# Designed miniproteins, single chains, continued (3): the designs that were tried, part 57

Each design is a single chain, and the fold is of that chain. pLDDT is the mean over its residues in the fold that is shown.

## One batch from the design tools (miniprotein)

Design m10078
Fold by ESMFold2-Fast:
Formats: C-alpha cells, sequence, structure tokens
Structure m10078 (fold): chain A 81 residues (1-81)
C-alpha cells in the first residue's frame, strides 16, 4: 500500500500544480510538478489505469489545457481512494 499512498500524494501535488498555473503562479506550479514527478519516479507499482490518467493529464497540461488536466487528475485521485 506504500505505492498507492505515494501515487495519491503525487497526484494531489500535480492537481495543486495545475491550479497554481491556472492562477498564474508558474513558479509554484513548477515546484509542485517537480515534487510530484520525484514521487512518481520513486513509486514502483502504480495501477495501469492511474498511470495512463497521469500521463494524459501531464500532456494536457503541457498543451495548455488546464481544465482537461485537472479533470484527468481528479479521476486518477478517485481511483486511488
Amino acid sequence: MESLKKAKEAVELLLKGVEAAMAGDYEESSRLFTEALRLLNETKDIPKEVEELIQEAIKAFEDGDFEKAKELLEEALELLE
């Protein structure tokens, strides 16, 4: 269950990062994304469905689609409950 806890923490950090970017705080967004990616790199066994949602959310964020990124991260978080 350690992997699920770290995955949930990472998704929560990504979600906060998206919200920071939406507020125009790109410095905070970058910091939160860096922490989230660090946790994801340390997490060995993430459920496939959650991993796919996280990857799609990061891509949406890079494309500037913050609303889609937020929706995908919220869905990933629901699967980790």
Scores: mean pLDDT 82

Design m10079
Fold by ESMFold2-Fast:
Structure m10079 (fold): chain A 75 residues (1-75)
Amino acid sequence: MDKEELEREVLRAMAIMAAALAKRYFPEAREAAEEAIRALEAGDLEAARRAAEAMERAGATEEAAVVRRQLEKLE
């Protein structure tokens, strides 16, 4: 595996984990977190960013911030 490709996969996995934690611990953020996971798995960084914003509005503020920070590194 390419070192840069491995780094991108780790960053994506970290973002997915943050969204999964939001889904588990913030019921109001469940739908936004599920959208974030789907977008991240599909490689749709724009959709993932919009979903992270929705997670933040639903109260999963720290988890949304983690998703956004990983997305900045993936660009």
Scores: mean pLDDT 84

Design m10080
Fold by ESMFold2-Fast:
Structure m10080 (fold): chain A 93 residues (1-93)
Amino acid sequence: KEKKEKILKKMEELLKELEELLKEARELLKDPRVDPIKGIGRVLDLVGDLLDAEMLLEKAKNTTDLEELEKILKELEELLERAKAIVEELKAQ
């Protein structure tokens, strides 16, 4: 059934959201209220999360096990929640 394609599409949407959060964090570094050293560190954390997310998507494309796909989707969702928390922390400066 088409369940794998739906999961992959959701993963691609989560990856795009993570990319937008990284762009937002980079724009926040231009705000003089944001500590540039802490801000750079947080942007590097987001870059790492994006690379991990890209690796998870590639792994998902190469698996046929639906349970493994659902596990990978959950890991991507957790990465996105961490990324959102980082951006909110930068805004709270």
Scores: mean pLDDT 82

Design m10081
Fold by ESMFold2-Fast:
Structure m10081 (fold): chain A 66 residues (1-66)
Amino acid sequence: GAAVEEALRLVEEAAEALRAGDEERALKLSIQAFRLTPEEHRNEVARYASEALGDDDLVVRAVLEL
């Protein structure tokens, strides 16, 4: 649905920020992505984020900030 699509867009922006060296922006965008994600899609978005970001620690930190 639209919420998942927006969450995946935010993950792609987080990946871009991380490639630019902006870890704080990457974390904030990842937190926003997970806040938009419906509970039933949380694991799907987390796997996508881990693959796109290449940083499982950042993904875990974003989920813990929920």
Scores: mean pLDDT 82

Design m10082
Fold by ESMFold2-Fast:
Structure m10082 (fold): chain A 69 residues (1-69)
Amino acid sequence: SEEDRERARRYLELGKEAYEKGDLEKAVEYYRKALEADPRYREAVQGLARALHELGREDEAVELAREAA
């Protein structure tokens, strides 16, 4: 829906802002909320994967890659 797409977009922007501030845990949370609203949101998948990698949460990054396949 349009509401879900707008929600995903807002969460993606919040995730990017958190990432730029170095708040990787918040970035992960916002990117996950974006994907809850739009599971096919490629940019949110990429942002989440990067934040998880930088946090050393590799098991979660691997799981994300499997879910995105």
Scores: mean pLDDT 84

Design m10083
Fold by ESMFold2-Fast:
Structure m10083 (fold): chain A 58 residues (1-58)
Amino acid sequence: MEKEKVVEEWKKTYGEEIAKIIQELLDQPGVGPLTPEQARRRREELDELFKKIEELLK
Protein backbone atom coordinates (compact mmCIF):
# COMPACT_ATOMS: atom_id res chain seq x y z
CA MET A 1 0.00 0.00 0.00
CA GLU A 2 1.12 3.57 -0.62
CA LYS A 3 0.90 4.38 3.09
CA GLU A 4 3.51 1.69 3.76
CA LYS A 5 5.97 3.69 1.67
CA VAL A 6 5.05 6.91 3.48
CA VAL A 7 5.59 5.25 6.88
CA GLU A 8 8.93 3.78 5.72
CA GLU A 9 10.13 7.21 4.55
CA TRP A 10 9.19 8.75 7.90
CA LYS A 11 10.94 5.89 9.70
CA LYS A 12 14.16 6.49 7.76
CA THR A 13 14.07 10.24 8.34
CA TYR A 14 12.67 10.68 11.85
CA GLY A 15 12.69 7.23 13.47
CA GLU A 16 10.22 4.51 14.40
CA GLU A 17 8.26 6.45 17.03
CA ILE A 18 7.34 9.19 14.56
CA ALA A 19 6.61 6.64 11.82
CA LYS A 20 4.20 4.89 14.21
CA ILE A 21 2.31 8.16 14.73
CA ILE A 22 2.08 8.64 10.95
CA GLN A 23 0.84 5.06 10.55
CA GLU A 24 -1.90 5.67 13.15
CA LEU A 25 -2.99 8.87 11.40
CA LEU A 26 -3.23 7.07 8.05
CA ASP A 27 -5.18 4.19 9.64
CA GLN A 28 -7.83 6.41 11.25
CA PRO A 29 -11.45 5.84 10.12
CA GLY A 30 -12.29 7.77 6.98
CA VAL A 31 -8.66 8.00 5.92
CA GLY A 32 -8.30 5.85 2.82
CA PRO A 33 -9.56 6.98 -0.56
CA LEU A 34 -9.37 10.74 -0.02
CA THR A 35 -11.20 13.47 -1.86
CA PRO A 36 -8.98 16.40 -2.93
CA GLU A 37 -10.32 18.44 -0.01
CA GLN A 38 -9.61 15.67 2.50
CA ALA A 39 -6.12 15.22 1.02
CA ARG A 40 -5.48 18.95 1.45
CA ARG A 41 -6.54 18.84 5.11
CA ARG A 42 -4.31 15.80 5.68
CA ARG A 43 -1.41 17.66 4.12
CA GLU A 44 -1.94 20.56 6.51
CA GLU A 45 -1.98 18.11 9.45
CA LEU A 46 1.28 16.64 8.21
CA ASP A 47 2.84 20.11 7.89
CA GLU A 48 1.97 20.83 11.53
CA LEU A 49 3.36 17.44 12.54
CA PHE A 50 6.57 18.25 10.64
CA LYS A 51 7.01 21.39 12.72
CA LYS A 52 6.51 19.49 15.98
CA ILE A 53 8.94 16.76 14.87
CA GLU A 54 11.61 19.33 13.99
CA GLU A 55 11.21 20.92 17.43
CA LEU A 56 11.51 17.50 19.10
CA LEU A 57 14.65 16.60 17.13
CA LYS A 58 16.50 19.72 18.24
Scores: mean pLDDT 66

Design m10084
Fold by ESMFold2-Fast:
Structure m10084 (fold): chain A 83 residues (1-83)
Amino acid sequence: SPLEEARRLLAEAQAALAAGDALGAARAAVEAKKAALEALKTSEDVAKAIGLVIAAIGLAVEAGLLARAQGDEEAAALAEKEG
């Protein structure tokens, strides 16, 4: 389901951040946000879907900050424009 996919992608984003992988974290956070927004459209669990959207945005912000610290312009642009 989109909810389960969003949760999986959030876990991937957190793991990438812990590993110092700004690009991987930005990609996973952006895809998590897309999955969470899809879950919101299906209205299966609106409160959980909203929580996952907020979590994905937060991880994208963290990925963007890490990317800027590393000089990774691709990761920073992805996190800032798509997160």
Scores: mean pLDDT 85

Design m10085
Fold by ESMFold2-Fast:
Structure m10085 (fold): chain A 85 residues (1-85)
Amino acid sequence: SAAERQAELKRQQELQKKLLEAFTRGGLLVSKMYKQKAKKSEIEEVENFMGKKTKEINKLRRENDFEGLEKVLEEALEYVKKLEG
């Protein structure tokens, strides 16, 4: 139905918004950690986590697995939010 198509479009837009938010905030977090002279191991942990999530997101996008993509994006965003304090 038109309503189902509209809901799917909104879901895709929200997923793109969450992707942008998670990786923008993640990049700012890493930049802030460098500026505050955080331990190299702590910075590497964040960079490795974000790198792993990028690979997972790219795979899920190729597979059109929007439910898996939503879960991975929520996990990435929650991880960044927790570290932002």
Scores: mean pLDDT 85

Design m10086
Fold by ESMFold2-Fast:
Structure m10086 (fold): chain A 68 residues (1-68)
Amino acid sequence: GVASNLTAIKQMLESDPNITATVSGDTTITATTSLPPEKQIGLVLSLMGTYPSTSVTLSGDTITVSAK
């Protein structure tokens, strides 16, 4: 289910020491990054490709992943 995917996404994001991820309820992850823009874009594309049932938004240094 989506909740199981959120746990996996959080673990994947936190495998990078430049990323801090927080889960809000069972539907949303908010991740703050210190990555350069090209790496942030690569991460967003990776998330969209691996978890197509989620909505991924990038705003400044923050990536938000939500269940559809």
Scores: mean pLDDT 76

Design m10087
Fold by ESMFold2-Fast:
Structure m10087 (fold): chain A 60 residues (1-60)
Amino acid sequence: MSDEEAVKGAEGALKAAEEAKTRAEALSAQHGAQMVIELTDNPEAIKLAEEAIKKAEEKL
């Protein structure tokens, strides 16, 4: 995964977590963010993905 793809993926996961209205949507956002962390070493992407996980967990 490129750094640009990782950042975009993390931004997408964070947006999904913020917009999640159901448990299923929150779980999907959390899973997407976890995959970004697993596939990248980019610190910006990791920070955004960690924010997405935290936001998703607030809705679970």
Scores: mean pLDDT 81

Design m10088
Fold by ESMFold2-Fast:
Structure m10088 (fold): chain A 80 residues (1-80)
Amino acid sequence: GKLEEATKELGELIIQTGETISSVDPELGEKLKEAGKYLLENAKANPKELGEKIGKELSEINEDAGKSLADGLKALEDKY
């Protein structure tokens, strides 16, 4: 569905972002790649639940990045 497609597109973008920043911040880059991969593999799940899980894990190394990702996935659920 449209929401699943949007979640997959977001996951791919997050993976690419993780690859790009890995030269500057390898820990954040690896966690972003893990988060994006999780979104691709679980795109049929509720986006809020996905955001709560991966946002929490990402917040362990970057609180702002984790919050932004969780808020973004909640916004996808609220829109669709």
Scores: mean pLDDT 83

Design m10089
Fold by ESMFold2-Fast:
Structure m10089 (fold): chain A 70 residues (1-70)
Amino acid sequence: SKDELEKRLIELAKEIKKLFLEGKISDEEYKELNELVTEGEDLIENNAPLEEIEKQIEKIEKKIEEVKKK
């Protein structure tokens, strides 16, 4: 549902902030991840198809895993 996708996006934003505060990601990585979160928020606000919102969330999750592998 849209509400579940919105909740997932909020949890990802919290994880990104925690990783930054713990020094696990760079300033640049933090900015890039927040831009992807903002894109997800824009999709939700513009009533994009649920599949499109889910793909954006998956893109954020993949990017988080990539930056954590450093």
Scores: mean pLDDT 85

Design m10090
Fold by ESMFold2-Fast:
Structure m10090 (fold): chain A 80 residues (1-80)
Amino acid sequence: LKEEYEKLGEELSKIAATLDDDEQAALTMVQILGTIAKLSGDYEAAVAAYKAAIEALNDPSVTPQEAVERAMKAAREAEK
């Protein structure tokens, strides 16, 4: 999970180079959520948030706000 989290973080960083300011703000919020989950020891929640964000940001029909909401939902569902 820690290695997967680091790999997903690298994928998000590559996506960030192609994003506009609003999309970069959404990505920053997702990275904050992932960091909070990591600091609480919940790598499953961090990985789930990053996966949901990557999927949302690759979908042009998904707004930056929806990307953040999907990441938050995925993190909550991964918590046990």
Scores: mean pLDDT 75

Design m10091
Fold by ESMFold2-Fast:
Structure m10091 (fold): chain A 68 residues (1-68)
Amino acid sequence: SAAAAKAAQKAALQAQIDALNKQLQALVDQMRANPNMSQSDVNRVVGDALRVIGDLIDLQQQLKALEA
């Protein structure tokens, strides 16, 4: 059914969002564990976090479009 297909797509998007949230938390934990990181290392971790945030925004938009 269309409802079953939509539910499966929603579940797949939610799983991807959950995985990216775990990646973002790991980056936050890395920074918290290393308060004296060099500026270059901070910039690298922040860059990785911004990439993950961008992916999360895209997936959230896909989820909202699916629910409309």
Scores: mean pLDDT 88

Design m10092
Fold by ESMFold2-Fast:
Structure m10092 (fold): chain A 63 residues (1-63)
Amino acid sequence: MEGDIAVVTKDFEALTPLELTLKKGDKVLILKVLNENWWYVRNLATGEEGYVPASYLEVIGKE
């Protein structure tokens, strides 16, 4: 899971500075799995990092 790429399945709006706003279709690199609910990711288009709910992500692998 860490080191894998995921696609965002639905829009997510950050509520805190530690969270990352994402749009459906964005691709992210999974940097850290904090727990089952929250993953720390980097947006591959913007380079921005933050926590997002794991339920908003679909892991597509190491491609």
Scores: mean pLDDT 82

Design m10093
Fold by ESMFold2-Fast:
Structure m10093 (fold): chain A 60 residues (1-60)
Amino acid sequence: SLEELYETAKELAREALEKTNGDEMKAIELTTKQLLERFPQLSEGMARTLAALAVHEVLK
């Protein structure tokens, strides 16, 4: 489901923020890459949008 996909994106975003020492832009790029590796059916645009939303939500 879309909800399960977004929860996975948030988990990946948390890991990406740890790996990038809190760099939002780098975390978005890493999360986008990881989403496309796990869900190759996603467009790059959709993966990037989900990554940005997930990183923003985790940083609240």
Scores: mean pLDDT 86

Design m10094
Fold by ESMFold2-Fast:
Structure m10094 (fold): chain A 61 residues (1-61)
Amino acid sequence: SAREAAQAAFLEGILDLIRRTKLSPEEIEALRAFAERMIREGGPEVQELAREILEVLDEQE
């Protein structure tokens, strides 16, 4: 759907920002909570991108 496509594009933007920016522990925690919410509530494409966000955040720990 158009809504899911827009959510996926937004999450791709977040992934790009995470890869390019050093995050504080508070920012990592907030983004982790957001990604976990997207896995629970989002569609399949959104869930895949949210899992990638969690993987990239784990690399920063």
Scores: mean pLDDT 79

Design m10095
Fold by ESMFold2-Fast:
Structure m10095 (fold): chain A 58 residues (1-58)
Amino acid sequence: DSEARAVGGSAMGDALNAGLSREQAEAIGRAAADRVRAGASPMEAGRYAKELMERAGA
């Protein structure tokens, strides 16, 4: 699923740019990709990734 991978990669990149660790960024990217796979829109998955980044201190 190309869309889920793209959304996950984007979320991971945003998390890394925000100063989060690679482990945190990978987890956030995976969570966003899984949301798209579960039927969420890319926008909804992006919002979820932002929430996870904020909770992680980004």
Scores: mean pLDDT 83

Design m10096
Fold by ESMFold2-Fast:
Structure m10096 (fold): chain A 66 residues (1-66)
Amino acid sequence: DEVNRLVVSGARKAIDYAEKGDLEKAEQVAEETARRLVDEYGVSPELAERVRQAILEVAKIAAEEA
């Protein structure tokens, strides 16, 4: 469940930054989460990129709703 914890933690941080208007930091958090999925957990780069895009998309939606 370490992978799930990392993804959820990354998404929450990205959403928090995006809701505060810091989309650049939200993007950095999404990128860092994807990098850690590859480097620490052996997730494929293709899957990690999809996770990065999903986190960023959810963060952008949260920012638009705020």
Scores: mean pLDDT 83

Design m10097
Fold by ESMFold2-Fast:
Structure m10097 (fold): chain A 55 residues (1-55)
Amino acid sequence: IIVSDAGVGRQVASSNAVDIAEVEKEKGKNVVVLFGTEIAPENVAKLKSLGITDI
């Protein structure tokens, strides 16, 4: 699954991506997140803790 900031603010997309990634990881699926380099550090840390390596 690919999640990006298309059509929404980067911070909002980042928060939504964490929620989506959490659900998809529970289902055993891979998640790829596409964002700019200005993602809040706490959200990057959460995505990496969910096993997402391509951000």
Scores: mean pLDDT 56

Design m10098
Fold by ESMFold2-Fast:
Structure m10098 (fold): chain A 81 residues (1-81)
Amino acid sequence: SKEELIEKAEQLALTIAMRVYDATGDEALMNEVAQKLAEALRAALEEKDLEKAIEILNEVKEQYPEVSELVDELIELIKKI
């Protein structure tokens, strides 16, 4: 369902933020990434601005290459919602 896809997207966003923490050891960077991911999800799901969501997600991907594959999964997932 759409609700299940949204929950999966939110859980994947949390996983991305946690992986930034694992890579950096920096809770402030983890929280900054979590806020950017929340903004991207709001853009996609509430504003229906998929282009804005993808732009924000690509910024995260560029800054943290270690989460690149997870960010790509999140982009694919939000396109289905």
Scores: mean pLDDT 88

Design m10099
Fold by ESMFold2-Fast:
Structure m10099 (fold): chain A 62 residues (1-62)
Amino acid sequence: MEEVAERIRRLIAELPTVSDPELRAKAQELIREASRALQAGDIESAQKYVAEAERVIREAKA
């Protein structure tokens, strides 16, 4: 799904702005899982991991 790939690219670009190294590492791991799921054609899992990574980054910035 095109939206998932775009969201993954955006999350990768935002990783360096996350000052908390633990939250950054967790977001990076979730992005890797999302990329793997997308590559395997598992769009449902990819969307879930992307949404979780987005929440982690949002919380880190709030």
Scores: mean pLDDT 81

Design m10101
Fold by ESMFold2-Fast:
Structure m10101 (fold): chain A 60 residues (1-60)
Amino acid sequence: SPEEEQLRREIEELRREIVELTRRRQEALDAGDEETVAELERRIEELVRRLEELLRRLAE
């Protein structure tokens, strides 16, 4: 269905964004930038929760 195709697309986009932010978090950790690490961790957690929600909807 069009709704399922949209969900799959959104899931793929979220996965890519999580990977990019995780890379940036590692760079910030290596640089000792604790404030940037904390900000990126919060953003990653939010995206992961959104990803889990979309995956749940897709599975049903």
Scores: mean pLDDT 87

Design m10103
Fold by ESMFold2-Fast:
Structure m10103 (fold): chain A 60 residues (1-60)
Amino acid sequence: SEAERRLEAYRRAFFDPKKVTTPEEKEILEKIKNGTADEYRELAREISRDKQKLLEEKKK
């Protein structure tokens, strides 16, 4: 699903930055490297939302 794909992009940016290739993945990595509180907070919220969507998909 789309949520799974986004969660994989987050995972790649967090612990395998050498394999970051797409603009979406690079944007995530940039937010992590910048260390801005607002951007990190927004990233955490997006990850949480995608996790919730994945759980809802599995529930059905």
Scores: mean pLDDT 73

Design m10104
Fold by ESMFold2-Fast:
Structure m10104 (fold): chain A 62 residues (1-62)
Amino acid sequence: SKLDKEKIEKVRAELSEEEKKILEEIAKKEGIDIDRIYELLASMDEEGRKELFEKMKIYLKK
């Protein structure tokens, strides 16, 4: 979707280097494309994104 591409770029620009590293580690561990994770984040509201990042951090500590 054309609008989703623009939203993905915006989300990517808004993320910190720490958050980007978390996404890279998740993508590598799960064997998924990092752009797929950015698409997911772009489709979520702020509350959903915060919850997802908290879950990702816990998952990576295991």
Scores: mean pLDDT 76

Design m10105
Fold by ESMFold2-Fast:
Structure m10105 (fold): chain A 56 residues (1-56)
Amino acid sequence: MELHPKIKEILEIIERYKAGDLSVLPELEKYYEWAKKKGFGKILKRIEEVRDELAK
């Protein structure tokens, strides 16, 4: 379950968001659901942090 390709994609999408590409938000929601089902707490926390910044 470590080094899963989707984890790498999630990290790359987070970097795109940090660069100002807000169009990645729907993909972050999709990956959040995937990570929640898999129980990847660290990835869930990173996605939640990005979502919380936008929901303020």
Scores: mean pLDDT 72

Design m10107
Fold by ESMFold2-Fast:
Structure m10107 (fold): chain A 75 residues (1-75)
Amino acid sequence: MKEELIEEMEERSERARRENIERAPELREEYERLAEESEDEEERERYRLMASAWELIEEISEGLRLMSLSAGKIA
């Protein structure tokens, strides 16, 4: 019965990863907007760091997608 919990956790982790990948561009844009709207330099830098983090996630995600497509296309 512990195997069921492990499978649920793995499915949850995979879904969260996929959702984060799909949301990465949207979150990046939102943090970029918050950075532009912020008048406090410290808050602006914080939002820029968050935007950069999501940009990296987006780039890594796109790289993995391209690699997966290349592997899947070559049977």
Scores: mean pLDDT 71

Design m10108
Fold by ESMFold2-Fast:
Structure m10108 (fold): chain A 70 residues (1-70)
Amino acid sequence: SPKLEELQKRIEELGEQLKEALAAGDRERAVRLLEELRDLHVEIAKESGLSEEQIKELEELYRREIERLR
């Protein structure tokens, strides 16, 4: 799907920005990037037909990483 390809490319771009933010010690920027990555991954998961429980597990993984940076 062209939409899924665009979403995947955006995730890759945000992932590179996250690496840069973490290398710079910019925790506030890293948190914002993780929140955007969470929203995109959740959208892909919903489009891919993942269960509500699998989506909640994905959201919890992102919550834990975000809390770790706060």
Scores: mean pLDDT 86

Design m10109
Fold by ESMFold2-Fast:
Structure m10109 (fold): chain A 85 residues (1-85)
Amino acid sequence: MEELRKEAEEYEEKGEEAYKEGKYEEAAELYSKASLLYYKAGDKEKAIEAYRKAYEAQIKATKDEEEREKLREGMEEAIKKLKEK
């Protein structure tokens, strides 16, 4: 799974760059891809980290307060389930 891990790292770096540029929706997609690739590579810790970053970026991209709250709740529940392994 070395190839998946390398791709995940590249997506995570691109997500970090997009986030710093204020492109939060793009950052969320990039972090989400990194999370999925880390999970497939067997790295649950990095998958959870990237997943958290993806949700945080989505929250910043969202202008609706109710939607932001739903995203935050969804993130916390998903991370909780991943940690239960």
Scores: mean pLDDT 79

Design m10110
Fold by ESMFold2-Fast:
Structure m10110 (fold): chain A 70 residues (1-70)
Amino acid sequence: SEIDKLIEEILKLVEETAKRFYSPEEAQKLIEDYKKFLEKMKELGYSVEEFKRLIETVRLWKEAEEARAA
């Protein structure tokens, strides 16, 4: 489904960001927390548009971490 593809894309971005800027233990927790959060959003019937907004939010978080690390 489109939602499953969006969840996969969000998790890939979260994994890339977490592994780059966080300790292994912190990265693992963050990835697991996001997996639970995204599954809950799906269960609650969040729309494709809501997941697309979340992708944008995660991209902004990645940019913020990159700027902070510079």
Scores: mean pLDDT 86

Design m10111
Fold by ESMFold2-Fast:
Structure m10111 (fold): chain A 95 residues (1-95)
Amino acid sequence: SLDELYSEALRLFNQEKYEEAIELFKKAIELAEKENDLILQAEALYNLGLVYFKQKKYEEALEYLKKALELAKKANDEEMVKLVEVKIKEVEEKM
């Protein structure tokens, strides 16, 4: 299921298995997009951005965080918009 796939991606991210986490987050994003689940798309894109940030791949992190921001705004998720904006600023300060 989409929820199981997303949960497994989070588990791998927490274990610092970044390449495996990236693969599963990308798959979760594709499935959430097909299901038109804007909130889960935004959450998975946000976490994908965090994985790239942990790898110090700041350009890629910023790309995915900006995609997460657009979807969070479209979903009217004000809490997630704030969370993503704070992380975008943090990534930009590292570049």
Scores: mean pLDDT 90

Design m10112
Fold by ESMFold2-Fast:
Structure m10112 (fold): chain A 69 residues (1-69)
Amino acid sequence: EKEKLLEEIRKILEEGGASEEEIEEIIKALQNGDFDKAQRLLVRLYLEGKISPEQANKIGKLIHKLESL
């Protein structure tokens, strides 16, 4: 379900040290189907060291599932 996937993404971002504002911006983009914006925001978090490569890979798989709904 979409809500479950969004909550899994939120949890990974929280574990990585993203701020609540950053997390909400990404979740809102995903809820609106703006996958390009969500990907750009995730790349920014990765470059800022707020998510690991492993976390980025996990989130990418969850986003792919969301796109397939």
Scores: mean pLDDT 84

Design m10113
Fold by ESMFold2-Fast:
Structure m10113 (fold): chain A 66 residues (1-66)
Amino acid sequence: MEEQLKKNEEIAEKYASKIEDPEIAKQVRDAAIQLARTAIEVDGEPLTEEEIESIVKAVANNLKSR
């Protein structure tokens, strides 16, 4: 569980770091990590890299008001 969460955190940080606004990047990273943790707690499986990338994009778009 914890190793899988750490891997998901690294992927989330990688994609969030490409966001220019550091406050938005932090919020996007934190949201992606929280969703990854919830997926592990509910389904027992970590999110895929593609799922994390999609979450990062969705949260960033919401924070930018699209």
Scores: mean pLDDT 76

Design m10114
Fold by ESMFold2-Fast:
Structure m10114 (fold): chain A 92 residues (1-92)
Amino acid sequence: MQEEIDKEIEFTLYYIGGIVAKLHGDYEGAAKYFKKAVEVSDGKNATAYTDLAESYLKAGKYEEAIKWAQKALEIDPSNERAKKVLEEAQKK
């Protein structure tokens, strides 16, 4: 329980770092932070996977964008942002 709380704090800090990087147009930095966020989570946060996939798409890393968008859709098949990332990345 304490270790899960500590991981939730780490997730939040990395996730905020990703959002801040996106606001500065640093999509490679955003992908780095969001990847760390998903690595410390239990792997069931569709929003974090979607933000990671979108950051890879914006950074021009289309294969990684496809991979993480598919993982987001495995968790939440109705995630419209993940569907858009997958569609956009597959067009490249």
Scores: mean pLDDT 82

Design m10115
Fold by ESMFold2-Fast:
Structure m10115 (fold): chain A 75 residues (1-75)
Amino acid sequence: VPKPLELSIAEALESGKLTKEQIKEAAEILEIQGEVLGDEELKKLAEKLREYYEKGDFEGARKLLEELIEKANKK
């Protein structure tokens, strides 16, 4: 069974091991999903995560990842 993106992000947050590389990976995956689905919201989130990764703003990245989890729960 494929591992959902939201689950992988939630595990990273829960373990306290949210690294710069995990933020980068999350941004890449969201960008690809946004392109495939034509979802402008996902593309915006991907761009913001990339900016936070570039600036080293892990607090901002964490908040965006929490928004993603909330969106997944609303589906």
Scores: mean pLDDT 69

Design m10116
Fold by ESMFold2-Fast:
Structure m10116 (fold): chain A 56 residues (1-56)
Amino acid sequence: MIEERTIELARELLELGFSKEQVVGAAANEMGKPNPSKEEREELMKVVEELEKEIK
């Protein structure tokens, strides 16, 4: 499960203009997973895409 704190970090980074790929990497690191699985990266990317859509 992606923590609320990680979601907030992703939102802040997107608002600062970081790329979705950079935001996924930062979110994974916040979760203590510098090498996330394919499924973990997919979940994070979906959250990041939803946040980007909300911001824009």
Scores: mean pLDDT 77

